# Designs tried in a protein design run: designed miniproteins, single chains. Part 14

Each design is a single chain, and the fold is of that chain. pLDDT is the mean over its residues in the fold that is shown.

## One batch from the design tools (miniprotein)

Design m487
Fold by ESMFold2-Fast:
Structure m487 (fold): chain A 46 residues (1-46)
Amino acid sequence: MTEEEKKYREKRIAEEEKALDSLQVTPEDLPAYEEARAVIERQRAA
């Protein structure tokens, strides 16, 4: 993947990550929240 393309993609993904960060999570929802964040981070790495 080209570095420039990765940069632009990361910008879009970062905005979605900000939305997740603003969510209030309960202990029951914590595993699902962690999984969602991990998925976003893996997309960044791809």
Scores: mean pLDDT 70

Design m488
Fold by ESMFold2-Fast:
Structure m488 (fold): chain A 58 residues (1-58)
Amino acid sequence: SELEVRILNLLAERGPLSSREIAEALGISQATATRHLRRLEARGLVVYDPATGRWRLA
């Protein structure tokens, strides 16, 4: 999806970010950001770090 491409580009540009930071940067809800991040994680494109609470490119 277009939104998933925007998330991947944001992580490539700014490095690891929380779902809140991604939501704020893209002007979407944190729930929407988290849903798309989980789908990207299922596809092996992003990884969540529970120690930092941040998402990064795989």
Scores: mean pLDDT 87

Design m489
Fold by ESMFold2-Fast:
Structure m489 (fold): chain A 84 residues (1-84)
Amino acid sequence: EDLEKARQALEEGNYEEALKYAESAGITAVLTQNEDLLKEVLDLLDEIIRTAPPEIAQRASELKKRLEENAKNIRDTLAWADAR
C-alpha cells in the first residue's frame, strides 16, 4: 500500500509524500526481507533522483543508500546465523 501511495505521489509531483511513503515501504521491505518490494522502492527512488529538484534528489539518494546498506547488513547477519 505505501509503495502504491509513493508512486501516486510521484505521479502528482508531490516529492515530499513520495519520499515519505517510499521510506515506509523500504523499511518494511528491509525488515521483512522482501527483495521484490525493495527493488521496486529502489527503482522508485531512482526515478525521484532523476526527476526531482536537487535537494529532494539528494534526500532520495541518501535514503536509497541507507536502505541498501541496511538490507545487506540484515541479509549478511541472517545468512551467518542460518549457516551457523
Scores: mean pLDDT 78

Design m490
Fold by ESMFold2-Fast:
Structure m490 (fold): chain A 90 residues (1-90)
Amino acid sequence: MTVVTITVEVKGVSPTTLKIIGLLAKEDAQKASGAEVEVEVDEENGKITIRVRGSKNDALKGAKAALETLKELVKKAGGEVTKIEVEVEE
């Protein structure tokens, strides 16, 4: 079982928009893969954490989809991604 944890720090978006972005990234990760996807939004610190769990192939596919959606939606909302951390555990 592989777990990919993506933590993204964001500036320039409202707390409500940040939550919506996190939920959409989770949805896209689930659609792209058979992985189990969890999302946590730290509104106070502008952080979105997405955890993608499954087979190595599913976890990597889901993580890639989540990260691309996060980047696109933050930019579209007029915000900026200031930090990206990716951790892979097997």
Scores: mean pLDDT 86

Design m491
Fold by ESMFold2-Fast:
Structure m491 (fold): chain A 63 residues (1-63)
Amino acid sequence: NEEIAKALAEDVKEKLKSLSKEELIEILKELKKLLKDDTPIDEKASKEELIEEIAKLIEKYYS
């Protein structure tokens, strides 16, 4: 259900803004493992970029 996936991604973005960059990288690693996504994580990415990537993966997982 795309609508639920998008709603979850937006809710997660708001919650993620309070986390550290290190915590965001950990979450991204777990999501990539669940989706079997082998795209490397850019450790130099900004918090905003990490949050956006996490949200995209959540949408894919729940779509």
Scores: mean pLDDT 77

Design m492
Fold by ESMFold2-Fast:
Structure m492 (fold): chain A 97 residues (1-97)
Amino acid sequence: KYLTGSDEHVADLIAQLKDEDAEVRAKAARDLGIIGDPAAVEPLIAALKDESAEVRKAAAEALGLIGDPAAIEPLREAAENDESEEVREAARRALEL
């Protein structure tokens, strides 16, 4: 989507999903979920495969808040197959399973 004044902040948060610090990535995922911009959906789906369980959990929660149908299959995969119980629980709650 084309940038407006608000979209600049969303673009910065999307860039922060690739930060070297897992805490920064997790915070960016949570903030994107609260904002609810659909432009964040694909970046958050990618974050479901992050190396940090905290980031994957935040991405699952954020996708649940946004409620985009494109996230249903990625969230189902995370709920069934993620190595972290906390991530599986977050993905299950996002799907309301």
Scores: mean pLDDT 83

Design m493
Fold by ESMFold2-Fast:
Order: C-alpha cells, then sequence, then structure tokens
Structure m493 (fold): chain A 68 residues (1-68)
C-alpha cells in the first residue's frame, strides 16, 4: 500500500474533483469520486488511526448527503 501521506493526498484530490463535478451538475461523477475518497480514507483510518483521515471521511460523507 502507499504510505499515509500519499493516500491522504490522493483522497484529498478525489474530494476536490468530486466538488468540481458537483458544481457542474454531474452528481453521478461526484458520487463516484467521493466514494473513491471514502475507500482510501477508511483504509488509512483502519491502518494508521489518522485523525486527519477521520475528519476528511466525515467531510466526504456530508458531501454525499448533499447529492440526495
Amino acid sequence: SLDEEVDLAIATMYLALGKIAYERGDKETALELFEKAIEILQRVLERYGSPEAETLLKEAQELIEKLK
């Protein structure tokens, strides 16, 4: 697996891209990107117990709720 810092950076990129997709009205792409971020963040939280991953995971979950 990639290290904690790299996984957090990748998850942050997926969240940013998901927000852009959401702003342009592409809910399906936004959902896929947020789900990819959640997958990475859950792995980081499970493996490293990262408080940053926990915070980003909550943000990603809130973003998915906006799509409903």
Scores: mean pLDDT 86

Design m494
Fold by ESMFold2-Fast:
Structure m494 (fold): chain A 64 residues (1-64)
Amino acid sequence: SGRDIFMEHLDKLLPELKAKVEEIKATEKDPLKAAKQIFAAMSDAVAEAWARAQAEMAAAEAAA
């Protein structure tokens, strides 16, 4: 299902997201700015996982 494809792509992005969160925590001294940057990174990871899932589904449909 589209949900399962989305979750697989999200899982693949989690290590990169974790590294980005740790980078933000190490470099951004303002806690509110750090929180906003972390939230943006999480939002970007969700959007990327969704875009990858849609591309995979479109490729599968084109091959049918």
Scores: mean pLDDT 86

Design m495
Fold by ESMFold2-Fast:
Structure m495 (fold): chain A 61 residues (1-61)
Amino acid sequence: SMLIEELEKLVKELEEKLRELYSEEEAQKIMDQIEREVARLVSQGKYEEAVELVRKKLEEL
């Protein structure tokens, strides 16, 4: 699915940027929170909402 591929790409980009901006511990805590939200949306089949969530988090950085 193109949405799953886009989501994986955005999550990797977010992980890289968080690790550049924050300590290892802080980056992991932020990532864990976002991953929980993404997992919830994905479990509901809401891939478009999951993509938008990660995109919004990237914009906030």
Scores: mean pLDDT 85

Design m496
Fold by ESMFold2-Fast:
Structure m496 (fold): chain A 62 residues (1-62)
Amino acid sequence: MSLEELRAIGRSAILEARRLGLSDEELAPYEQALQSDDLAVVQAALEALRRLVAGRSPPRVP
């Protein structure tokens, strides 16, 4: 997967996080990381965003 494709996925993840109620301030460091020219930095940001979005999902009912 190219850097451009990863950035596109990252932008989608940012939009999902915003829909879940995360603020632009909370997402700013991830947005900055996604603009990096370093593939590893962009991948790390995507993983962090996916975990952040998953953490906003309601927990399993006990």
Scores: mean pLDDT 75

Design m497
Fold by ESMFold2-Fast:
Structure m497 (fold): chain A 60 residues (1-60)
Amino acid sequence: MRTFTLEAPNITAAIGLALRLIGELPEAEVKVEGLTITVTVPDDPEAIAFVEEMKRELAA
């Protein structure tokens, strides 16, 4: 398993990210702590790629 930490710019973005992660990655463990989202995914290339894409969207 791999754990990723995502930092949202605001609460609306944090909620949106958490809902999208839960919807797209049902096997993932998602925790929301204010603006910090911690997601743990299996060693599945598709799941890892999805989280990396979400991190890129946050950096843009």
Scores: mean pLDDT 79

Design m499
Fold by ESMFold2-Fast:
Structure m499 (fold): chain A 73 residues (1-73)
Amino acid sequence: SAEAERLFREARELFLQGKVEEAVELLEEALRIAEEEGDRELQARILRELGDYYARQGKLELAKELYERAEKL
């Protein structure tokens, strides 16, 4: 999961730069890789980050689903 962890770090940096769309794309790619590798800790971290983003966008149902997915890992 070195690749997934790298993408997660890059996504967080993009959020700090206000490059939100690029950050979300990298988080989704990091999640895909973490799921393929069975890295449950990294999956949970990425899902919470996505949940926080969608909650800020007012997509509360999607945010709730992402948080629930993270909790089950």
Scores: mean pLDDT 86

Design m500
Fold by ESMFold2-Fast:
Structure m500 (fold): chain A 66 residues (1-66)
Amino acid sequence: ADEHLERGKKLMAEGKYEEAVKHYERAIELDPDNAEAWRNLGLAYRKLGEDGKAVQYFKKAAELEA
């Protein structure tokens, strides 16, 4: 599970946002309560210009951290 989260972070650092999204999606499939994965998915969508999706994923991360 954490392997996909770390792969996504590395891809984000490389500017490969679409590929990072795929790894973050897999991370949340394996651990849907991982707030960090939801937050990073939101950041990736923000980098892609998908602000509406980013806000939804940030809200999900905040719910899990409450």
Scores: mean pLDDT 84

Design m502
Fold by ESMFold2-Fast:
Structure m502 (fold): chain A 57 residues (1-57)
Amino acid sequence: SLKEILETIGRILRLIGEIEDLRRYLERNPDDEEAKRRLARLEEERRALMEELRTLK
């Protein structure tokens, strides 16, 4: 449905923003292992949502 598509797009856009913020943070804090793990999880979540968006009709 259109609502589900728009909600998924909104989640993807928020994730992209969080990923960009974490990448900038990691440029200044390269040894932050928690931030690296969080970045990896957000990247995986983005891939899952992109896949979900492709299957929505």
Scores: mean pLDDT 85

Design m503
Fold by ESMFold2-Fast:
Structure m503 (fold): chain A 91 residues (1-91)
Amino acid sequence: GPAEKARELLEEAREALEEGRVEEALELLEKALEEIEKIKDLEVKLELLKELQELLKELLKVETDDLELLLRAIGLTLRVIGELFDLELQL
């Protein structure tokens, strides 16, 4: 289901970040959010959104001159913050 797919994508994103594959990690995190948005279990959704947020924080610490990549990462961060805010209002 979506939760299992999201966990797989988050693990792949973590590995990509550890290997310095920043653009691939960002793509995997974007795909993970799409799967997380499908999760109906609010507690599981919250857990995975927080994990995604932590990986995005690590990605944003990487020194890069790729402005497009940075803007995409910032946009994804704002989407995650919005999802967390909406979810916490429901819990």
Scores: mean pLDDT 86

Design m504
Fold by ESMFold2-Fast:
Structure m504 (fold): chain A 106 residues (1-106)
Amino acid sequence: MSEKEKMLLALDRLESLPEAKPFLNEPDLSKFPTYREIVPNPVSLNSIREKIENGEITSIEEFEELIKQMVDNVLKFYPEDSPMRKTAERVYDYALQTIAELKAQG
């Protein structure tokens, strides 16, 4: 399996999770006007898909780094009592498991 195929398969699996729905797109700036002040480099699953498709990222390791950045952005923006933080942690755990499985396939 190619690196591009591994990244797209991992992304497709993540996007199929109900918990991943909030991370498909950047938050609505009309509802969260300070988001870009706290998170100057937003990462969403759709922005990752664009980077895979245009060749900006070429390895499953680069994909893993972007997923981590997406999760880190959630942890910077949402307060410690927010259910969004726990949702991001669950999505990240699933992503790490999926990436490990794809790396093991060669």
Scores: mean pLDDT 84

Design m506
Fold by ESMFold2-Fast:
Structure m506 (fold): chain A 78 residues (1-78)
Amino acid sequence: TREGLLEELDRMTAEAREILKRAAENRETLSEEEVIEALEEATRAGSIGSAVLLSLHKTKNLPLEELKEWIVEEAELL
């Protein structure tokens, strides 16, 4: 049912939020590889913002430190 799909989407959103929240809390100690892995995991959980951030990093050379700051904002938006 539509209700069952919405519950699954809510679960996915909560999963993406937790992934990004942990990355945000540990951002100063995370390597570039760990930041990319967290964003890829959040993207798989349905975070559109994480997909956009990955694209900006890969295609527009968004700096790692700026990427880390945007993770904080994305976690707060979810």
Scores: mean pLDDT 81

Design m507
Fold by ESMFold2-Fast:
Structure m507 (fold): chain A 80 residues (1-80)
Amino acid sequence: SAAEAAADVRATLEALRQAYESVKPFLTPEERKELERDLKRVEQLAAEAIATHDPAVLQRLSAATDEFLRRLDELIRRQR
């Protein structure tokens, strides 16, 4: 259902926000700006996906989420 899809999108977005907050203290100001920009893009696409239920928007959201997670993982690995 549209309500279940919207709930899944919101749950994913909250998980990404929590992941960012957990690493934020270990990031440089430049790294924070880059992750915050990527997270804001995910948030904008999530809002659009919830409003439109457009499969093309959901695909763009998935791609933006993957890019955010890739960058987050790269930064975490550099701190180890």
Scores: mean pLDDT 84

Design m508
Fold by ESMFold2-Fast:
Structure m508 (fold): chain A 55 residues (1-55)
Amino acid sequence: SMAREAALAGAEAAGGVGGGAGATAQMSYKDAERGLLSPEEAREAGYRGGLAAGG
């Protein structure tokens, strides 16, 4: 889904292209798959998660 791609792109933009940033993006992606997040919201959530993971 586009929400999945957006969440991963957000995590990568935060400088964390794997590890904790990726795991955090996956959590956002799950919410997006449930229809809770728009693609833009998923991207922002992935980005914030990546920053929180230290990326």
Scores: mean pLDDT 61

Design m509
Fold by ESMFold2-Fast:
Structure m509 (fold): chain A 80 residues (1-80)
Amino acid sequence: SFEFELTLLRFRLMGISGSAYLLLKVGSKEQQEKAKEILERLKEIEELLKKGTEEDLKKAKEELEKVDEEAIKLEKEMLA
């Protein structure tokens, strides 16, 4: 359902935000800068989700996938 999918996207966004905030506290200077960029993009995604249209939901999904990929890359760098 639309509402269920919207809820899942919001939870994913919250998870990525948490990872980015951790990088701001314990990451290198470069990782902190990338974390700030991720948080800015997440704010844009949150605005799309607040609008609640099918078109905005599609845009939010596409952008979240890109941000998620970048966050995973940064997390792997932290664990290495």
Scores: mean pLDDT 81

Design m510
Fold by ESMFold2-Fast:
Structure m510 (fold): chain A 63 residues (1-63)
Amino acid sequence: SMMDVEEARKLLAEGQRLLKEGKYEEALLLFNKAASLAWKAKDYELYQEAMDGVTEAVRELRK
């Protein structure tokens, strides 16, 4: 739904902010929630953006 897309975009933006602040575990949680909402809305471009965020947060946590 449109509301799921709006919520996913807000979570994606907040996750990106948390990544810049080094809050990788918090960023990962927000990116996973954004990905779930994007998938539910069938917004696969937004889903990919959220999953790219998941990948980056996981990469930082494994350092």
Scores: mean pLDDT 89

Design m511
Fold by ESMFold2-Fast:
Formats: structure tokens, sequence, C-alpha cells
Structure m511 (fold): chain A 55 residues (1-55)
């Protein structure tokens, strides 16, 4: 849970930096949370998202 919370906070900051509106950020985070729950691998999901958003 702590790793998941930290990952979601990091993704939120990246989306805010990219200029996404709050509604879109919340929607995206919900999708990411579901991906983490389905895969059981917070690190892989976070690395994938960061690669897309931080490029």
Amino acid sequence: MEEEKKALEEIRKLLEEKGYPEEKIEHYLEIVRHQIENTGNVKEVLESVKKVLEE
C-alpha cells in the first residue's frame, strides 16, 4: 500500500507538470491504480508510466 501510494503521488506530479486538468489526472490515477492491482507490480507500472510521461 505505501509503495502504491508513493507511486500514485509521483505520477500525479508528472501529470500536473504536463498540464493535465485535475479531472483527467484523477481518471488517469484510477486507471494506474487498477493496473497495479491487476499486475501486483507497482515498480513495473510506475516505470512504464514514467517512461511515457518523462520523455
Scores: mean pLDDT 76

Design m512
Fold by ESMFold2-Fast:
Formats: C-alpha cells, structure tokens, sequence
Structure m512 (fold): chain A 55 residues (1-55)
C-alpha cells in the first residue's frame, strides 16, 4: 500500500523539480509563455502530491 504511494510521490516530486529548472531557464531566456505553462504543470503536479499525501 504505502510502497506504491511512495514511488508515485517520488516520481511526481522529481517531475516538479525538473519543471522548476525548465521554468527558471525559460524566464532567463525571456520566454514568459513557456515559463507560465511550466508553472501551471508544477501547480498541477503539486496538487496531485497533496491529494496523495492526504489519502
């Protein structure tokens, strides 16, 4: 039970970290549209992480 949940959480947390790096790079490049899209993806993944933690 917990073991599968932990693996899924680790994957989602890794995805969030990668998206944060990409969003920072997009902002440094002046690509505000790409940064905004990446921020939306981060928020969605963080919401999923919070839901899983509360289950």
Amino acid sequence: KEKRKQRLLATLEKNVEEYRKLAEQARKAGDEDAARMLETMIEQNEANIERLKKE
Scores: mean pLDDT 81

Design m513
Fold by ESMFold2-Fast:
Structure m513 (fold): chain A 110 residues (1-110)
Amino acid sequence: MIKITQTPKSLTVKEGETATINVTASEDVGNKVKWYKQKPGEEPQLLISNVSKKYPGVDSRISASGSGKNYSLTITNAKVEDSATYYFAAYDEKTKKWVYSEGTTLTVEK
């Protein structure tokens, strides 16, 4: 079973700053990885699939990259609307299931 470590657990930035969230997997997870954004009271929104492929309607300020065991999500020129919990998911080929991170809570201050 793949173990996902996402850092930091919580992150506070000011508007206009860059927020970076990092992931380390216990083994190589390849390209079957996704990033989600969840606001309180809302359904999780899929942001990124296949490491760096943005879903329609995802802000151009949000990007992702990575390979092997190391992945990152970057939000440039942060806005208050970016305040949310961000989750990483990787597909485990052995169990045929998606494994989710514990998430990062991002707070963007004015």
Scores: mean pLDDT 87

Design m514
Fold by ESMFold2-Fast:
Structure m514 (fold): chain A 96 residues (1-96)
Amino acid sequence: SKKEQEEILKKQIEKLLKEIEKLTEEDIKKMEKYVNENEPDPEEKEKALKAIELMKKAKEALKEGKKEEALKYLLEMAEVLELEESKKAIEKVLKE
């Protein structure tokens, strides 16, 4: 059912927020290094690095207790990565 799918997506978003909150500076640097060493396409590299920067901003917002601001950074990240279903799920969580 549509309600069951929405509930699953909400739980996935809550899990993602908790995982982002647990990321260390070292974890983020490793992600940036991996993209820089393994992404040969300049456009895809720029998108991936932008997504990592938005994830860093989401982590800082969560550290300050600003959950709504963190969700807005995740929304921008979903837009950059062209994850349309993830974008719609985050928009629904923000409206609640």
Scores: mean pLDDT 81

Design m515
Fold by ESMFold2-Fast:
Structure m515 (fold): chain A 68 residues (1-68)
Amino acid sequence: MEEELKKRIKELEEEASRAFAAGDYDTAIQKLRELLELKKELGASDEEIARYQEMIATVEALKARAAA
């Protein structure tokens, strides 16, 4: 289970990175949110959770700025 979750996390990290590089902020945000939930399930620290929340907020801000 934990090893399977680690593999899923790596896949989501790769998907989020590809989407972000392509300017697909909606997909990047979706993948980062999925990562955040999996990290919570694995018992990630408050600091690690906050890091993912900050990444999501940054991508959301970039999306909003691109629309302006």
Scores: mean pLDDT 81

Design m516
Fold by ESMFold2-Fast:
Structure m516 (fold): chain A 95 residues (1-95)
Amino acid sequence: SAADVPALVEQLTDPDPKVRAEAALQLGDLGEAVRELLRPAIPTLVKLLRDPDELVRRNAAVLLGIIGGEEARAALEEALKDPDPEVREYARFAL
């Protein structure tokens, strides 16, 4: 629920990539309903597009697509060059 958003946003910076990936996935599952609550997290999500873990980058691309806006769009355009083909596909669909 929306009440979980602050805790999930904190988990986006967890040292464990499994925690970061799961937090991004759960925020994505909440979808458009929490879009406005996620706008302050855009700088963190943009950094996650450069995360060493490919699942974190994939889930961040989905979230930035849901949130939208100029900063998210610019970061997603850069993600089109990602070495992981699924990150590139998610970025393409998010644009």
Scores: mean pLDDT 82

Design m517
Fold by ESMFold2-Fast:
Structure m517 (fold): chain A 64 residues (1-64)
Amino acid sequence: MVDILEGIAEGLRDIVRAVIKIAEKNLKPTEEEKKKFEEENERLEKLVKESEEEIKKEIEEIKK
């Protein structure tokens, strides 16, 4: 069960990376914009990881 949630979280990160890559190719973002995107990605990754841990705990409670 946790493996599926981990896969989803990883997929979301990959999607965000792909969007940034597309934006870089098409919009040629400034260095400041690129840095902001990277910081936002790291924050999102932390939020996703914490949410994943919370869901994992709920799944373990349901198993009992």
Scores: mean pLDDT 71

Design m518
Fold by ESMFold2-Fast:
Structure m518 (fold): chain A 95 residues (1-95)
Amino acid sequence: EEERRRELAERILELTREAAELYAEVTGDKKMAELMLRQVENLLRQGHLSSAATGTAMLALRAAKAAEEKGDQETAERAREIAREAIELDKEWEK
């Protein structure tokens, strides 16, 4: 139970780092990517796993939209996969 909670938090953080990296690569806005990553880290420290997972999904979806706008379908799909996984982690935590 405690191990599961730690595993979920670590996976959310890992997904957030990947989403922030993709966002920075696609948009060039490294400062915004760092800000979003810090916000999710703060939510995880406070024990707000559901809010953190939602933040991760939103960041990933923003990266996907930016990539799609630039015609980078491969990066857009990778970002959408990150968002889907974050949503599933949120669902598992709530049940």
Scores: mean pLDDT 83

Design m519
Fold by ESMFold2-Fast:
Structure m519 (fold): chain A 65 residues (1-65)
Amino acid sequence: MLAEIAAIPDDREAVAALRAALPSLAPEDLPAALDLAARLSQSPDLEVSLEASVVQIGLAVRLAL
């Protein structure tokens, strides 16, 4: 699942898919998902970068627990 999301070339589709996958992500995929969210947060599309930043915060909280 995460690898398929990382392969999506469109940032908007990638961030939407990542957000939708959040509750079903395996604990072992959390670090890789956090890296993907960090990449998407650098998008020139402000909506994508803001959404990715929210996802990144949620993933970081789960990883810290």
Scores: mean pLDDT 78

Design m520
Fold by ESMFold2-Fast:
Structure m520 (fold): chain A 64 residues (1-64)
Amino acid sequence: MDEAYKLMVEGYKAALKGDLDKAEELLQKASDLLSSDPVAASGSMGIGIDASIEASKEVAKEKA
């Protein structure tokens, strides 16, 4: 779960920076990990929202 979450955060950070190819690669890896864990998959919407918020915070920290 933690690994998939980190990949989603990095994927959303890449998307926010305009690196769509890297974002797609990272989000695909996260999707593959979530697909192997049915419990994580059932909560994927919440995980995605949390990851996007965390990515936004990390990008903001880079500017601070």
Scores: mean pLDDT 72

Design m521
Fold by ESMFold2-Fast:
Structure m521 (fold): chain A 56 residues (1-56)
Amino acid sequence: LEKLREIYRELLKDPSITNKEQLFEKIYKILKDEYGLSRAEVEELLKQLFDELAKS
C-alpha cells in the first residue's frame, strides 16, 4: 500500500486529472506495468487505500 500511496499523491499534482475515473486509469496503467496487476486487483487495492485514508 505504501507504493500506491506515493503514486496517488503524485497523481494528485497532475492538473489533467479531473475525476476518479482518470485517476483510476493512471494508477491501473502504472500498477499493470510495474507489478502485472489485473484491473480487479487494482480496484481492490484502491478500495483498501481509500479505507486507510478515511481512517487517517
Scores: mean pLDDT 73

Design m522
Fold by ESMFold2-Fast:
Structure m522 (fold): chain A 75 residues (1-75)
Amino acid sequence: SVDAGAKATAEMLELAAAATPDPEVKKKLEEALEYFKKAVEALKAGNLKEAEEYAKKAQELWDSVREEAQAAVLA
């Protein structure tokens, strides 16, 4: 379901942000989480174009810090 998948993704981003010692990486992960939450809210409201735009921004932020975030979580 959207709720279960959204919760899992949000928890992963929160965990990565909490685990990273790099404040720049933390800020980008927090921004990714906020855009992801906006995407889920837009999706639930039926605003598909807005949801896609926010999801893209969240993905771009995640991709920019993915290796650092994954290393922090696995440590």
Scores: mean pLDDT 81

Design m523
Fold by ESMFold2-Fast:
Structure m523 (fold): chain A 62 residues (1-62)
Amino acid sequence: LVGKTVQAVKDVYTDHPEFLSLKKGEKVVVLKEVDSDLVYVQSLETGKKGYVGKSVLEEVEA
């Protein structure tokens, strides 16, 4: 997943400063795989970085 562009499958909201809130369809680049459930990403829309659950992301086909 590192270096891949992926998108949120649903809206994700968090008040935790290390986690990133995403809207459905928001595209992010995976910067680091942290564990089996978490990745560190950067939003292509906002430029913000944060942790996101892998379960709420899907690979973009094109």
Scores: mean pLDDT 78

